Designed miniproteins, single chains, continued (4). Designs and how they scored, part 109

Each design is a single chain, and the fold is of that chain. pLDDT is the mean over its residues in the fold that is shown.

## One batch from the design tools (miniprotein)

Design m15787
Fold by ESMFold2-Fast:
Structure m15787 (fold): chain A 92 residues (1-92)
Amino acid sequence: EEELVKQAEEYIEKARKYLENGDLKKAFDYIMKALDILSKIPDIETQTKLGEKIREVEAELFAKMNEEERQWFYEKMYDKGYLTEKEYEILK
């Protein structure tokens, strides 16, 4: 648990770093890695706090993407189960 929290925070930090450097694909990959770790954390309060941090980085990332890049990343999130079918239909 402690190690998972630390790993998720490290991935969030790396996502921000790549986002600042304009590497949108790597930023997204680290966001996905953080989400994968988040799903393994049993404490709901900790999941919520980390999820909020991840959502902030996601919002910044998507604001910098063109329509084609957003479509690709939404598809990837849907494939991973991070978007419901209804959410994916709205965003694509």
Scores: mean pLDDT 76

Design m15788
Fold by ESMFold2-Fast:
Structure m15788 (fold): chain A 77 residues (1-77)
Amino acid sequence: RKEEIKNKVLDLYDKILAEVIDELNKENPEPLDYEEVQPEIGEKVIAELEKKLAETDDEEEKKFLKNVIDSIKNSIE
C-alpha cells in the first residue's frame, strides 16, 4: 500500500510537471530556457501539489505530497 501511494504521488508529480511545462510552451512561441524558467515551474508545481494535498483525506498520501513539496522548495532556492 505505501509503495502504491508513493507511485501515485510520483505519477501525479510527473503529470503536473508535464502540464505546467506544456502550459508555458503554449504561452511562449519560442523554446523554453529551462534554467531560466525552473523557479517558475517549481512554484507552479508546488501550487498544484498544495491543491491536491488539500483535497486528499489519505494521511500517507498527504505525507508523501508534503515531502515532494518540501523537496521542490529546497531545489528552487
Scores: mean pLDDT 73

Design m15789
Fold by ESMFold2-Fast:
Structure m15789 (fold): chain A 78 residues (1-78)
Amino acid sequence: MTKEEAEKRMEEAVKKSEELFRKLSPADAIKKASELFGEVTEKMLKESNPEDHGIINEIGAKGMAKASEILNERMKEE
């Protein structure tokens, strides 16, 4: 898997998490988003060379951090 493919998958996961944050309670959204990011990251790692795992994990962590920031901002407004 290329870095560009991993970044695209994480961008799609962040967009899906935003939809979950709009439709679900914060607790349910966190649970579903965690499952989504876990699944996406696991698939990316399985499709990647071991030497790329550091980069893939960094991309995954950045995606999860972005989703967490979006959720936290929503909770502060509501």
Scores: mean pLDDT 77

Design m15790
Fold by ESMFold2-Fast:
Structure m15790 (fold): chain A 61 residues (1-61)
Amino acid sequence: ADAEVRELLARARKIQDELDAQGKTMTEFALEMRKWAEENKERLTEIGRAQRADDAAAFAA
């Protein structure tokens, strides 16, 4: 039941170890990407909503 969850946790730990080994540069990049995504969340949500509306209209027509 939890094989998928266990695999994701193992992968996350591996990435954490790699980031620690690569130092702060990758950590800083990841933080900057998170900030960008958060600042543009509404815009990304709007784009996703418009895309889903187009998909639904195409499916219903």
Scores: mean pLDDT 67

Design m15791
Fold by ESMFold2-Fast:
Structure m15791 (fold): chain A 84 residues (1-84)
Amino acid sequence: SEAARGQLALEVAVELGKRAAELMKTQGLSEEDALRQAAQQMISDLQAQLQQTLASGGSQQTIDDLQARINAAQEALRLSLNPP
């Protein structure tokens, strides 16, 4: 549903914001650099989880959820590189 897609996008945005805030605090990165690094790391983590799920014969629901989160994180990265 549209509400479920919106909720997932919000969850990804919140996680990226938390990761970026930590990078700004611990590494002194700018907001732009922190968001970019956070998005890249989140995508890498989610892709590793997807590969592990596929290798272990995980459920289609888990695969779909991971792919949706990867897509949302990739969109966030794209927007951070090309701000409107």
Scores: mean pLDDT 84

Design m15792
Fold by ESMFold2-Fast:
Structure m15792 (fold): chain A 61 residues (1-61)
Amino acid sequence: MEVLEIEAEPEVAPFAYSLVAAGAKVEIEGRRVTVTLPEDASEEDIEAARRLLERISKARL
């Protein structure tokens, strides 16, 4: 089970909820976004999630 954590602007943090459709658990507390991927997530799924979260972490509106 992989846990990913990033810091994001409040306006863009909710984009992390797109990972819920893939079976992930998403928790947002202020600027901190914690994503827990399902145990059956492939390395490809984990890498895709890391790339999405990196984009969210760097996004500015």
Scores: mean pLDDT 79

Design m15793
Fold by ESMFold2-Fast:
Structure m15793 (fold): chain A 70 residues (1-70)
Amino acid sequence: GDKVLQEIAEKAGLSVEDVRKARAALISVEVDGISLESVAKTLGLSPSTLSRRIKLVKEAAKSLGVNPYS
């Protein structure tokens, strides 16, 4: 829930809103098979910026023992 997003945001050094966007992008890329480039364009981000944020969220979730897709 929201508390888990707050913990990920603090650990990743991102806002809760940026974590929500990065998680939605992660699901779109890895679950729905949408290209990273297409998702980045929709969010107004470069692919490298979106890739970095997804990595930060995955690493934060892993360090906290939580599912990054939940």
Scores: mean pLDDT 82

Design m15794
Fold by ESMFold2-Fast:
Structure m15794 (fold): chain A 81 residues (1-81)
Amino acid sequence: MEEALERAERLREEFREHPDVANSVETAIELAKEMKDKELAKKILERLVENLEREREDPLMAEASAGVGAIAAAVGKVVDK
């Protein structure tokens, strides 16, 4: 979990010039921190990080991937109950 959070925070900083990407990553990080299922939270962040690492040269695809990651974290938090 801690390593996945650090990787996500580094990507948020890398994408700081693309605020929609950075804001979605920040939302995913905050939602993941609030999740009770830490293994699911870790997997959501790891998938987000892997997608953003592939899409570094395509800000539009990075924005879509970050948005999907934020939605996945929100759904994960709801399922936590």
Scores: mean pLDDT 79

Design m15795
Fold by ESMFold2-Fast:
Structure m15795 (fold): chain A 85 residues (1-85)
Amino acid sequence: VTVEQLKQAIDELIATAEKVLPPELAERVKKSLEMLYKMFEEGKLTVEQVIVSLRVMRAHFRETVSPEAAAALEAAIDRFLEKLK
């Protein structure tokens, strides 16, 4: 997994969040994902820790957003996990 691959995957998830979530919640998700990327880029997180964080986020969406929004975000995270090896 390269930094560029993770950035592309994160940008895709942020774009999905901005389309399906209210602005305040989309901004919160964006900041969390940008922090995750920054910590990975700085070598503070391993690929495995990034994967765990994304899986936790996937579970959280199911509990906090509409079923339609949760489905879109879960699909985006699943595409993420396919890019993280």
Scores: mean pLDDT 78

Design m15796
Fold by ESMFold2-Fast:
Structure m15796 (fold): chain A 96 residues (1-96)
Amino acid sequence: SKEEELLKNIDALLEKLESISSPELQELLRKLYELLLKEAKSVEDLENVLIVLQSLLTAMLSKDNEEAVEVMKETIEKLIKNKEALELAMKFIELS
């Protein structure tokens, strides 16, 4: 199913993000992911979770490119409705 495929892609991205993250970043990522999944009620919500995780990965890999990081922050702000999840995502980018 589309949902099953999205969840597999999300899991793969999480493993990649965790592999390049410090223990502090891994804890932030875990808490962020739990909040995002709790709020996901549709396939579209899961697609938004995938895009958020892709944006976090891009920001980490592009930390020397201020414009790229800012675009990723704007994407995340548009997709995350939960204030606590948004604060966790921004803190993840700041600390990475």
Scores: mean pLDDT 86

Design m15797
Fold by ESMFold2-Fast:
Structure m15797 (fold): chain A 80 residues (1-80)
Amino acid sequence: MESVPALDESASPEEVFEAAYRQILGLLEKAPEERRREFVRQAARELGLDEEALLALLGDPEALARALAEAAVRHLEAER
């Protein structure tokens, strides 16, 4: 059985969103600007998002974290 107790990624979409949002927001608030940019570029590529649109949100960590968390949930749902 594919049960991974470590990260609970098979939780409800709402729980995954909350966990991802909190984790991403914490990283963005504490990370230096260059590390935030690299994180955004990598996340955009992995999640199939518009890199320029996400980079425009670097000045708003809450909006950026929300956008990335929503995309992460959609990406996880796509596996079904």
Scores: mean pLDDT 73

Design m15798
Fold by ESMFold2-Fast:
Structure m15798 (fold): chain A 58 residues (1-58)
Amino acid sequence: GHTARSVEEAAEMAYKLWKALDEKVPVETAVRYVLRENNMPESWFPEVVEKFKELLEK
């Protein structure tokens, strides 16, 4: 949506959720959950997954 929410924010939210779940779920599951629960476009999925992977490379 056209809100203060961004792909980068969705990736950060998914990363925090994934860490809170002790990394026991697939990255794709955490990303899809965050997009759905926060009413973000599911079309963002591939770009959010890419940003999520950037967070893993710290």
Scores: mean pLDDT 77

Design m15799
Fold by ESMFold2-Fast:
Structure m15799 (fold): chain A 68 residues (1-68)
Amino acid sequence: SQSLKAQLQAKIAELDKEIARLQAELAKIRQQVSPTDHQGVLRLTGLELRLIGLEYERDLLKTKLQQL
């Protein structure tokens, strides 16, 4: 339905904005973290895993949208 399509498009747009913000944050942190900074590397890994999760959710919603 058109209403459901609009809702999915809005949710995808929100996820795209969050992903963009997180990507910008990761880019900044990567410039500050040394390979020998074990805590910094662990923090980066956590944020990268979060980004993967958000991208996966976005892709699931895009697939659902294509099936409507």
Scores: mean pLDDT 86

Design m15800
Fold by ESMFold2-Fast:
Structure m15800 (fold): chain A 74 residues (1-74)
Amino acid sequence: SLEDIVREAAERLGLEHRFAAILDFLRKEFDRTEDREALANFLADALGLPREHAYEVVNFVAERLGKPRAVNTL
């Protein structure tokens, strides 16, 4: 599930305290755009995350959902 994927990403990046906010953001925004690079930057700005972590979260979720990656791996 998206919840399990986001939880795993948050745990790997030490962002467990941000899990609920990241999950809610991605539930709303992930499928609204094919521009995953823009999505990663939007996630970083919206939640105050380092861009590196936002890119890792978005790429991790895309890979686990079997969707094309459109952002660079940092």
Scores: mean pLDDT 79

Design m15801
Fold by ESMFold2-Fast:
Structure m15801 (fold): chain A 89 residues (1-89)
Amino acid sequence: SLKDYAKEELKSLREQVLADLERRNMPKEILDEVRKKLDEIYSEALKRIDNAKTKEEIKQVLTEAGRRLSEIYDEALKKVEELQKKLEE
């Protein structure tokens, strides 16, 4: 179903983001914060998908959740760059 597809895509995206950050040897504190935020976005999206009554609503949830996951990823990378700059001072 479209709902199952959307849930699988969100799960895959969450796992890919987390795996990439782990591969980059992200500081544990930052990684733990990201995991918490990703879990919150994922849980909210799953509820919205389950309650969706139209195909358009499901697509909207998937699009918004994907965008929010990407934003969290970008924020984590910027936070590491700032920490690295401070360590080189």
Scores: mean pLDDT 82

Design m15802
Fold by ESMFold2-Fast:
Structure m15802 (fold): chain A 88 residues (1-88)
Amino acid sequence: TDEVVNEETVTVKKPGEVVTVQVAGLSRPGTYRATVTVYDSNGNKVYESEPREVTFDRPGEIRPIEVKMPESAKAGEEYTVVVRLVEV
């Protein structure tokens, strides 16, 4: 499968915080569709983005993706951010 999943656990400092996730592309450069899903500490999905395009200029390049945490997120709580990349 040409899907890459990047997963990071984030402790929220304030509601609506923007966190940066480092996302590695597939082995070849190109344009990918990225979807971001955020899960709370109980495994409940609290956010899912519309797909966005991310371009990687070289194999294995890392791109930062900014994710706005939900306004309902509680300071000090842990959330799991999952970014899925699929080649366009």
Scores: mean pLDDT 76

Design m15803
Fold by ESMFold2-Fast:
Parts: structure tokens; C-alpha cells; sequence
Structure m15803 (fold): chain A 95 residues (1-95)
């Protein structure tokens, strides 16, 4: 059910947020890993069939949530650096 999937996604986001806020020391590591995973997913989407693409899109949503919540917990210097890296990735894959 679409309603069940939406509820599960909301619960996943809240769980990810809570875990990251609890482990702020890992926020930088999690943000860097999320950027790496998102880039890898985007790179592989072009070479995969339709079924595999859907699975990777779901993983991208999860890693996007990890990145978003982790960035909010970082010192301004680290946050700006990673946000610039994200913008560069978005620019590359908007073509």
C-alpha cells in the first residue's frame, strides 16, 4: 500500500534523525559516507535496468536523509565544505 510505504518512510526519517542527533560525533563520517553512496548510486543508474534503478532510487532517498540530518549537526566550516561538494554533484548529474 502507498499509505503504508509513506508511513514507513516517515518513521525511517525520524529514526535516522534521532540516531544521528544521538551520535553527533559520527555526523561528519555519516555525511561523507552519504555523499559517497549518493554519487556511486547516480553513476550506476545510467548502466542499470529499470528494476535495479528503482532499488537504487530508494537507497538514494535513505542516504539523502542521512546526509540532510548529519549536515545540520556539523560545525559551520565542515557543513559549508560538504554542501559545496553536494552542489557540484547535483550540477554534474543535472546534464
Amino acid sequence: SMAEKAAERRALYEKIKAEIEKNKEKALELAEEAIKKIKEILENLESLDEEEKKKLEEEAVRWGAVLSFSLKLLPEEEKEKLEEEVEKIEEEYEK
Scores: mean pLDDT 77

Design m15804
Fold by ESMFold2-Fast:
Parts: sequence; structure tokens; C-alpha cells
Structure m15804 (fold): chain A 62 residues (1-62)
Amino acid sequence: GAAAEALRRRLAASLGLPDDASVDEILAAGQARAEEAKKVSPVAGLVADAELARLREQLATI
């Protein structure tokens, strides 16, 4: 529905993706961001892992 599509576009934008990015592309980008953050600092990695868990939960509702 329209609400699910709006949420998908919002999540894509939050990860710097185009608004036509698929759920799979959004999830892959979130995972890549988390892995990159872990290489920068342990704290950034923990924050990114928490954000990835939230992203997965939100995508599961679409």
C-alpha cells in the first residue's frame, strides 16, 4: 500500500539510496553501513548494529 511504499522511500533516503531502491537493496546497504562502521570504531559499530536491527524490523512490516 501507499504507507508501505512511503516507508520504503524514507528508509532508502536515510541510507543515501534513490527512492526506487528495493527492500533488498535497502537491507544490503544497511548491512554494508554496519560493517563499515565497525572498522571505524567499536562504538560506531554498536550503534550501526542497533540501527540495522531496527531497519530489519521496519522492512519486515512492508
Scores: mean pLDDT 83

Design m15805
Fold by ESMFold2-Fast:
Structure m15805 (fold): chain A 62 residues (1-62)
Amino acid sequence: MEEEIDAEVDFALYLIQAHLAEKAGDYETALKILEEGREKLKHNPDAVAELQERIEEIRKKM
């Protein structure tokens, strides 16, 4: 099993969950989900950068 494929699936799940929380107006939950994603995917700098960008976007809406 390819670890890289698992990381991509996890990345997509964190983005989806954070997006749903953001749509519900629950920015605190969206931030927690994205921060958890950064910790889980810290071995993948590209994924971390994407999640950090999403965190910054949500913080601008709070």
Scores: mean pLDDT 76

Design m15806
Fold by ESMFold2-Fast:
Structure m15806 (fold): chain A 89 residues (1-89)
Amino acid sequence: MSKEDLEKFVEIGMIQIEGGVEVTIALNEGDVEAAIEKAIEGNRRVAKKLREALPSLSKEGQAEAEKMIAGLPSDEETAEAVRKQAEAL
C-alpha cells in the first residue's frame, strides 16, 4: 500500500475510535439503546468513508477497503454485540 493509502486508513480508523468512545460513554450512562444507535451510525459512517475513498486508493488500498467494508457487522449483529458488551460491564 502507498503512504497516501495508509494516511486515508488512519483517518477512517480515527472515526472508528471516536465512535467506540461514544458507545462506551452511553453504556457507562446506562443507556443501551443510545449505545446501539451510536454503534450502528458509527459503522455506517466508516462504510461511507471507505466507499468515498475507493476511487482515490491504489489497487492494493481498494482491495483492503473492500475487505473492511465486507467485514463490517450488520445492524442486528452490531446491536447484539453492544448488548453483550453492556452485560460484561
Scores: mean pLDDT 82

Design m15807
Fold by ESMFold2-Fast:
Structure m15807 (fold): chain A 76 residues (1-76)
Amino acid sequence: MKLDEEIKKEIEKNPYETLRKRVEAEIADLQKRLDELKKEYEKNPSEEIFSEIQRVELELNRAKMRLKRIDELEKE
């Protein structure tokens, strides 16, 4: 509900292409951070690093869901 409303407001300010590029950049940054955290965890395993990995994975999944929803709305 709120996600679709936010996307509609953003489309009024920015075209779908611009919004998609921003989300893709966010996904790329989150993926890079996740890869770095996983490498750090292999060298020095800690509960703190593991918690950070879980948090970044959750953010990455949310960003991917947002991208999918943008694509679905554009096809409409």
Scores: mean pLDDT 79

Design m15808
Fold by ESMFold2-Fast:
Structure m15808 (fold): chain A 91 residues (1-91)
Amino acid sequence: EEKRKKAIEYIKELSDLIINEFEKQGKLDLAFHVRLVTRDIIEKLEKGEISIEEALKIVKQLVDFYRKYLSPETLKKAEEIIKELEKIAKE
């Protein structure tokens, strides 16, 4: 499904953005946690085991949980990716 494929692409982009920020900060444990969570979401989306709406909820919770650790620039980009995911989920 085209929407699911686009959702996976955006989640990968969001994951890379946050992981790169944490690696730059030397917070390898936080980077590893983000990698595990997003990998699980992507795998479940690819298998059709989770909806785009459920993936969006988990991604929003992940960003909110790490909000204090992310730069303002990274947060802005993360929020833009979340808005694109919200558009896909509403269709």
Scores: mean pLDDT 87

Design m15809
Fold by ESMFold2-Fast:
Structure m15809 (fold): chain A 94 residues (1-94)
Amino acid sequence: MDEITRELGERATKLAREKLGSSPDELARALIRFGEEALKVGKEAAIRALKEATDFVAKEGDREHTRGAIAALFALTVRLAEETANEIIKERQE
């Protein structure tokens, strides 16, 4: 596993931990912003980082914070799933 993929996961989890002391909406906004920046590095790395942060919040946070983290992950995955689905459809047609 390369260092940048690991570092993104660690940074996302650290951000989530810091935002557990804030409102669920602040946590969601922070993770959405992190996901947008992580997308500039790579789609898979961004998804993995937000998934790790969401898993962390689900274990350590309350229901509302977990909902916020899931919302941020889903916002990113919905956008990427549409792009990925279109790529797969094109590949299967060729």
Scores: mean pLDDT 79

Design m15810
Fold by ESMFold2-Fast:
Structure m15810 (fold): chain A 72 residues (1-72)
Amino acid sequence: MKEEKLEKVLKALKEMGITPSDKTIEQIKLAIDSGLTPEQIAITVALILYREGKITREQYKEFAEKIKKALE
């Protein structure tokens, strides 16, 4: 079940042209393992990507919405 959520997030990121680092993947795993909702996971992942400079502030909302839909 937790592995399916991680795979869905990684697939969504790949479809958006993002290749996450091993560090980013570990942070995504921690968010999923913390029992966060799909919306909370999506916001957390988008925030990590924004802080790492992989997406712009304008892309933050779009990426959060796409990740949320992938997890639902």
Scores: mean pLDDT 79

Design m15811
Fold by ESMFold2-Fast:
Structure m15811 (fold): chain A 65 residues (1-65)
Amino acid sequence: MTPEEAEKFGERMVRAALNAGVSPEAIGEALAQIASTLTPEQRDALLKGAEKVDPEAAKVARERL
């Protein structure tokens, strides 16, 4: 996964989860689990993508890392 792909994935994942009625806190927990499997550069890109859609979900993810 390139950083560009990770950013777009973060945007799509957060948008889809919000549309499904998932809370920002639960989305943040899921993002932290995904981010823990990525390189630092991919992680930063994923969270940047998430922040564009929901800053609270991205904040929760950063706090869980």
Scores: mean pLDDT 85

Design m15812
Fold by ESMFold2-Fast:
Structure m15812 (fold): chain A 68 residues (1-68)
Amino acid sequence: SMEEVLAELERERERLLAEARRAGLSPEQIAQIDTGYQVAIDLLRATGDAKAARQLLEEIRAGLRQLV
């Protein structure tokens, strides 16, 4: 369900932001991750398109791997 996907994305966001802070990423890099998750969540809420939201998150995760 959309509610379950939203809850999953919020938990992942909190976990990754905590990991990024522990890894010593800059405030700008942390803000980029946070904004990326917000855009994905907003997209899901506006469209109900979980596939599009997950596709965007795959790009964010790929970018995060380059920063860490």
Scores: mean pLDDT 78

Design m15813
Fold by ESMFold2-Fast:
Structure m15813 (fold): chain A 98 residues (1-98)
Amino acid sequence: MKVGVVGLVLAGASPEQREALLKEAEDFIKELGDAKVYLVVQEVPLDTSSPEALRRSLQALADALGTVRGAMEKAIEEARKQGYEVEEKLFVGVGPPA
């Protein structure tokens, strides 16, 4: 039995970029076949109005990545504890420069 653990992190992504990334995640899940899936999603704004705003946005992105990775690690640990084979993937989408 397989468990898929999928993380998605989006920074300033357009609806089209979000949909494309979700399709990539869906394809990964389909390749797992008959599997239980855990999905973690984080979205953060990307503010390019000043160097200071951009730096804060990049720190928020780093924090979101840490949060998603931590949640994925916990899900992986719980699934392995239950005797499941685990497949994991993290998808990251960053929007175009403003």
Scores: mean pLDDT 81

Design m15814
Fold by ESMFold2-Fast:
Structure m15814 (fold): chain A 71 residues (1-71)
Amino acid sequence: MKLTPEQAENVVNIIIEAGELLIQLKKAGVPPEAALAEVIARVRALAAENNIPDHVVETLIAAIRATVAEL
C-alpha cells in the first residue's frame, strides 16, 4: 500500500524525532534497554496521532531495535 505524501513526510519526521530522543537519552546516561523502551513508546504515540499504517510502524520499530543493539 502506498503512503500519501503527508504520511511519508510524517514518517520522516518520526524517524528524526526518534533519532534526536535516542541521542539525548544516550547523553543523559540512560541504559540502552530503557532508552529503547522510551523511543519505541514515542514512535508508537506519534504514529497513532498521524494515522501511520501498522506495518510501517513495526518496520520502524524493528529498525530502531536493530540500531540500538549495535550501540
Scores: mean pLDDT 81

Design m15815
Fold by ESMFold2-Fast:
Structure m15815 (fold): chain A 80 residues (1-80)
Amino acid sequence: APPRELSEEEREELRRRAEEVLERYREILLKLHPSEPEKVEEQIEEMREYMLKLIEEHPDTALRTLERLEKMLRMLEEKL
């Protein structure tokens, strides 16, 4: 079966989750690389563009990617 098409409400929720993930990831990267804030911002913007495109083109993959990132962020936050 083809991947299930998401509703607009589900896509908006994925975009919201992506922004939360990006904000948390920015905080972690700034703690790890406090001398390179410009590079951190560049990485966050690249990841934002990637996630937004993924949500638009492959929402099932976007959901799995967000779940994986949320798990990784939780592990990183517990160690920092």
Scores: mean pLDDT 80

Design m15816
Fold by ESMFold2-Fast:
Structure m15816 (fold): chain A 79 residues (1-79)
Amino acid sequence: MLSAEELLAEAERLREKARELLARAEELRRRAQELIATGDPELQAEGRKLLLEADILEGIAGIYLGIANLLEKKAKELE
């Protein structure tokens, strides 16, 4: 059985990964907005692809945060 300390350490690791993914998603959204604002159909299509990639990264980050929350709850139950 994992100790409360080990569960909290894994939760923090997952939160760090989620922060990295969310930061990357924000960068992609910013770039996508710039491309879409040009009015160029080819650049707008590229911008839409970046928005889709950002959505996927945000989804994965949400899963990591959900797991981290469960690990933190379990750690509290062991204390």
Scores: mean pLDDT 88

Design m15817
Fold by ESMFold2-Fast:
Structure m15817 (fold): chain A 60 residues (1-60)
Amino acid sequence: PSREEIIEAAKELILKNNGVVSRADLQRLAKELGVSTGAVTQAVIRAVEELNLKTFVFTG
C-alpha cells in the first residue's frame, strides 16, 4: 500500500479504538497491510498529528 493508505488505515484504527492503540493492534495492522510494524508506527504518529488528538494512549 501507499504511505497515504497506511496513514488512513492508522486513522481508522485510532478512531475505532477511541484513541487507544496497543502493540498488538500495530502488529495486526502491519500484517494485514503487508508492511513492517515500524511503518505502521510512523503512520500512527502522523495520523495523531493530522487528527490533532489531545488525548492519545499507546499501550504495550
Scores: mean pLDDT 78

Design m15818
Fold by ESMFold2-Fast:
Structure m15818 (fold): chain A 69 residues (1-69)
Amino acid sequence: MEEIEELARLLVENTALKLGRTDLSEEQKEAITREVAKTLLEALKEHSWAEALEKAIETAERKVREAAA
C-alpha cells in the first residue's frame, strides 16, 4: 500500500513540474495522489504493471491539469 502511494506521489510531483503546476497546494497534491493510487490499485487487479502505470500517469496528468489554482 505505502509503496503504491509513494509511487503515485512521485508521479504527481513529476507531472506537476512537467506541466508547470508548481502553484498546487500540498492538500491538492495529496488529493490527486490518492486518486492516482486508486487507479494503480484498480488497474493492477486486471492489467499488467506496465498498463497500470500508464493508466496512473494518464490520471495524474488529467487531475493536475484540472486542479484549480
Scores: mean pLDDT 80

Design m15819
Fold by ESMFold2-Fast:
Structure m15819 (fold): chain A 94 residues (1-94)
Amino acid sequence: SVPRFPNLTQVMSPEQFEAIERARTRRRLARLLEEGVITPEEAEALLARADEFIAEVAARMAPQTDPSAAELAAIRAQEAAAEEAARARRAAEL
């Protein structure tokens, strides 16, 4: 399946946005390191800079207004995914 990117305006919490963007940045930098495009020191500097930017954007998301109908549908889809993940976790506990 092709990964789908969530709506970054009002569909997710600032914490979820920060976690997703940090994970994406780490994956991107890992590829650049493997390709020899950047050094480990440069990767650490770029990650720190990205973390600052991500935190700033997340802070700007905190005062949200009423979501649109499309964003409400996306929130419900995320709730369904969270419930499925919780069920999978319980099944794994056996």
Scores: mean pLDDT 63

Design m15820
Fold by ESMFold2-Fast:
Structure m15820 (fold): chain A 85 residues (1-85)
Amino acid sequence: ALSEGEKKTLATLDKDRDGKVSLDEATELLHGLGIDISKEEVAEKYDKDRDGVLSPREMLEMLADVLESLGDDERAARLRERFQL
């Protein structure tokens, strides 16, 4: 279940209109997909500027890695090609 802080963060993303996602949100999305990853690992791999949010490009890199970890190498490769990751 999402905490009140997490729900408020999701509402705030719409306000910024820059497509950024918090580390907490990104980590929970990965857990929902069956990927056992810590918030610290998400930050290390994808939060390049360590501001606590992921840019659209960092989210796409994360999604491509997720697809590879789920065994969908073809879809991951297509995503990387489409967005020049």
Scores: mean pLDDT 68

Design m15821
Fold by ESMFold2-Fast:
Structure m15821 (fold): chain A 86 residues (1-86)
Amino acid sequence: TGSSMQTSIDGMISTLQSISTDGSPSTQQQADQVAQQAQSLGQQSVDAYNSGNVDQAQQLHSQASGLLSDQSSTVSTSQTQDQIDS
């Protein structure tokens, strides 16, 4: 449904913002580049959905989710290693 999709997109954008602001310095530099791209795609997805173009919204959401997934895996690995080392 529309509400579920918007909630998912909002969560994705929030996660991207957290990655860019709450990571280690080196991770933040990489995350910032990816987060900017994924956030733009996520915002475009919301705009497309609000315009009634669900197909484009889904495609943009998938692209943003892919970028977020790759970045989240990198951040998760880095954070886990930091916790083990500390």
Scores: mean pLDDT 64

Design m15822
Fold by ESMFold2-Fast:
Structure m15822 (fold): chain A 84 residues (1-84)
Amino acid sequence: MEKLQELEKLVEEARKRIEEASKIPDYDKAFEEMTKIVREFLKKADELLKQITDPEEKERAEQLISDFLRYVSKIYNELLKKKK
């Protein structure tokens, strides 16, 4: 339970950081910052996922990670469309 809640908080914090990074007027700097946020998130999320032993909690954790990555992909695609 505790590790799943920590992952949920990590996802919420990462989403806010992605939203702020996406507001950077320089698209290249926005992509750099978002990439750094994703790398930091994935490293910590992987460590938390290894500590989750309950199968239901692990599936929930994997869903949270997948949802976050889909969210980031949508933001990336929107910025790419604006760059061209």
Scores: mean pLDDT 82

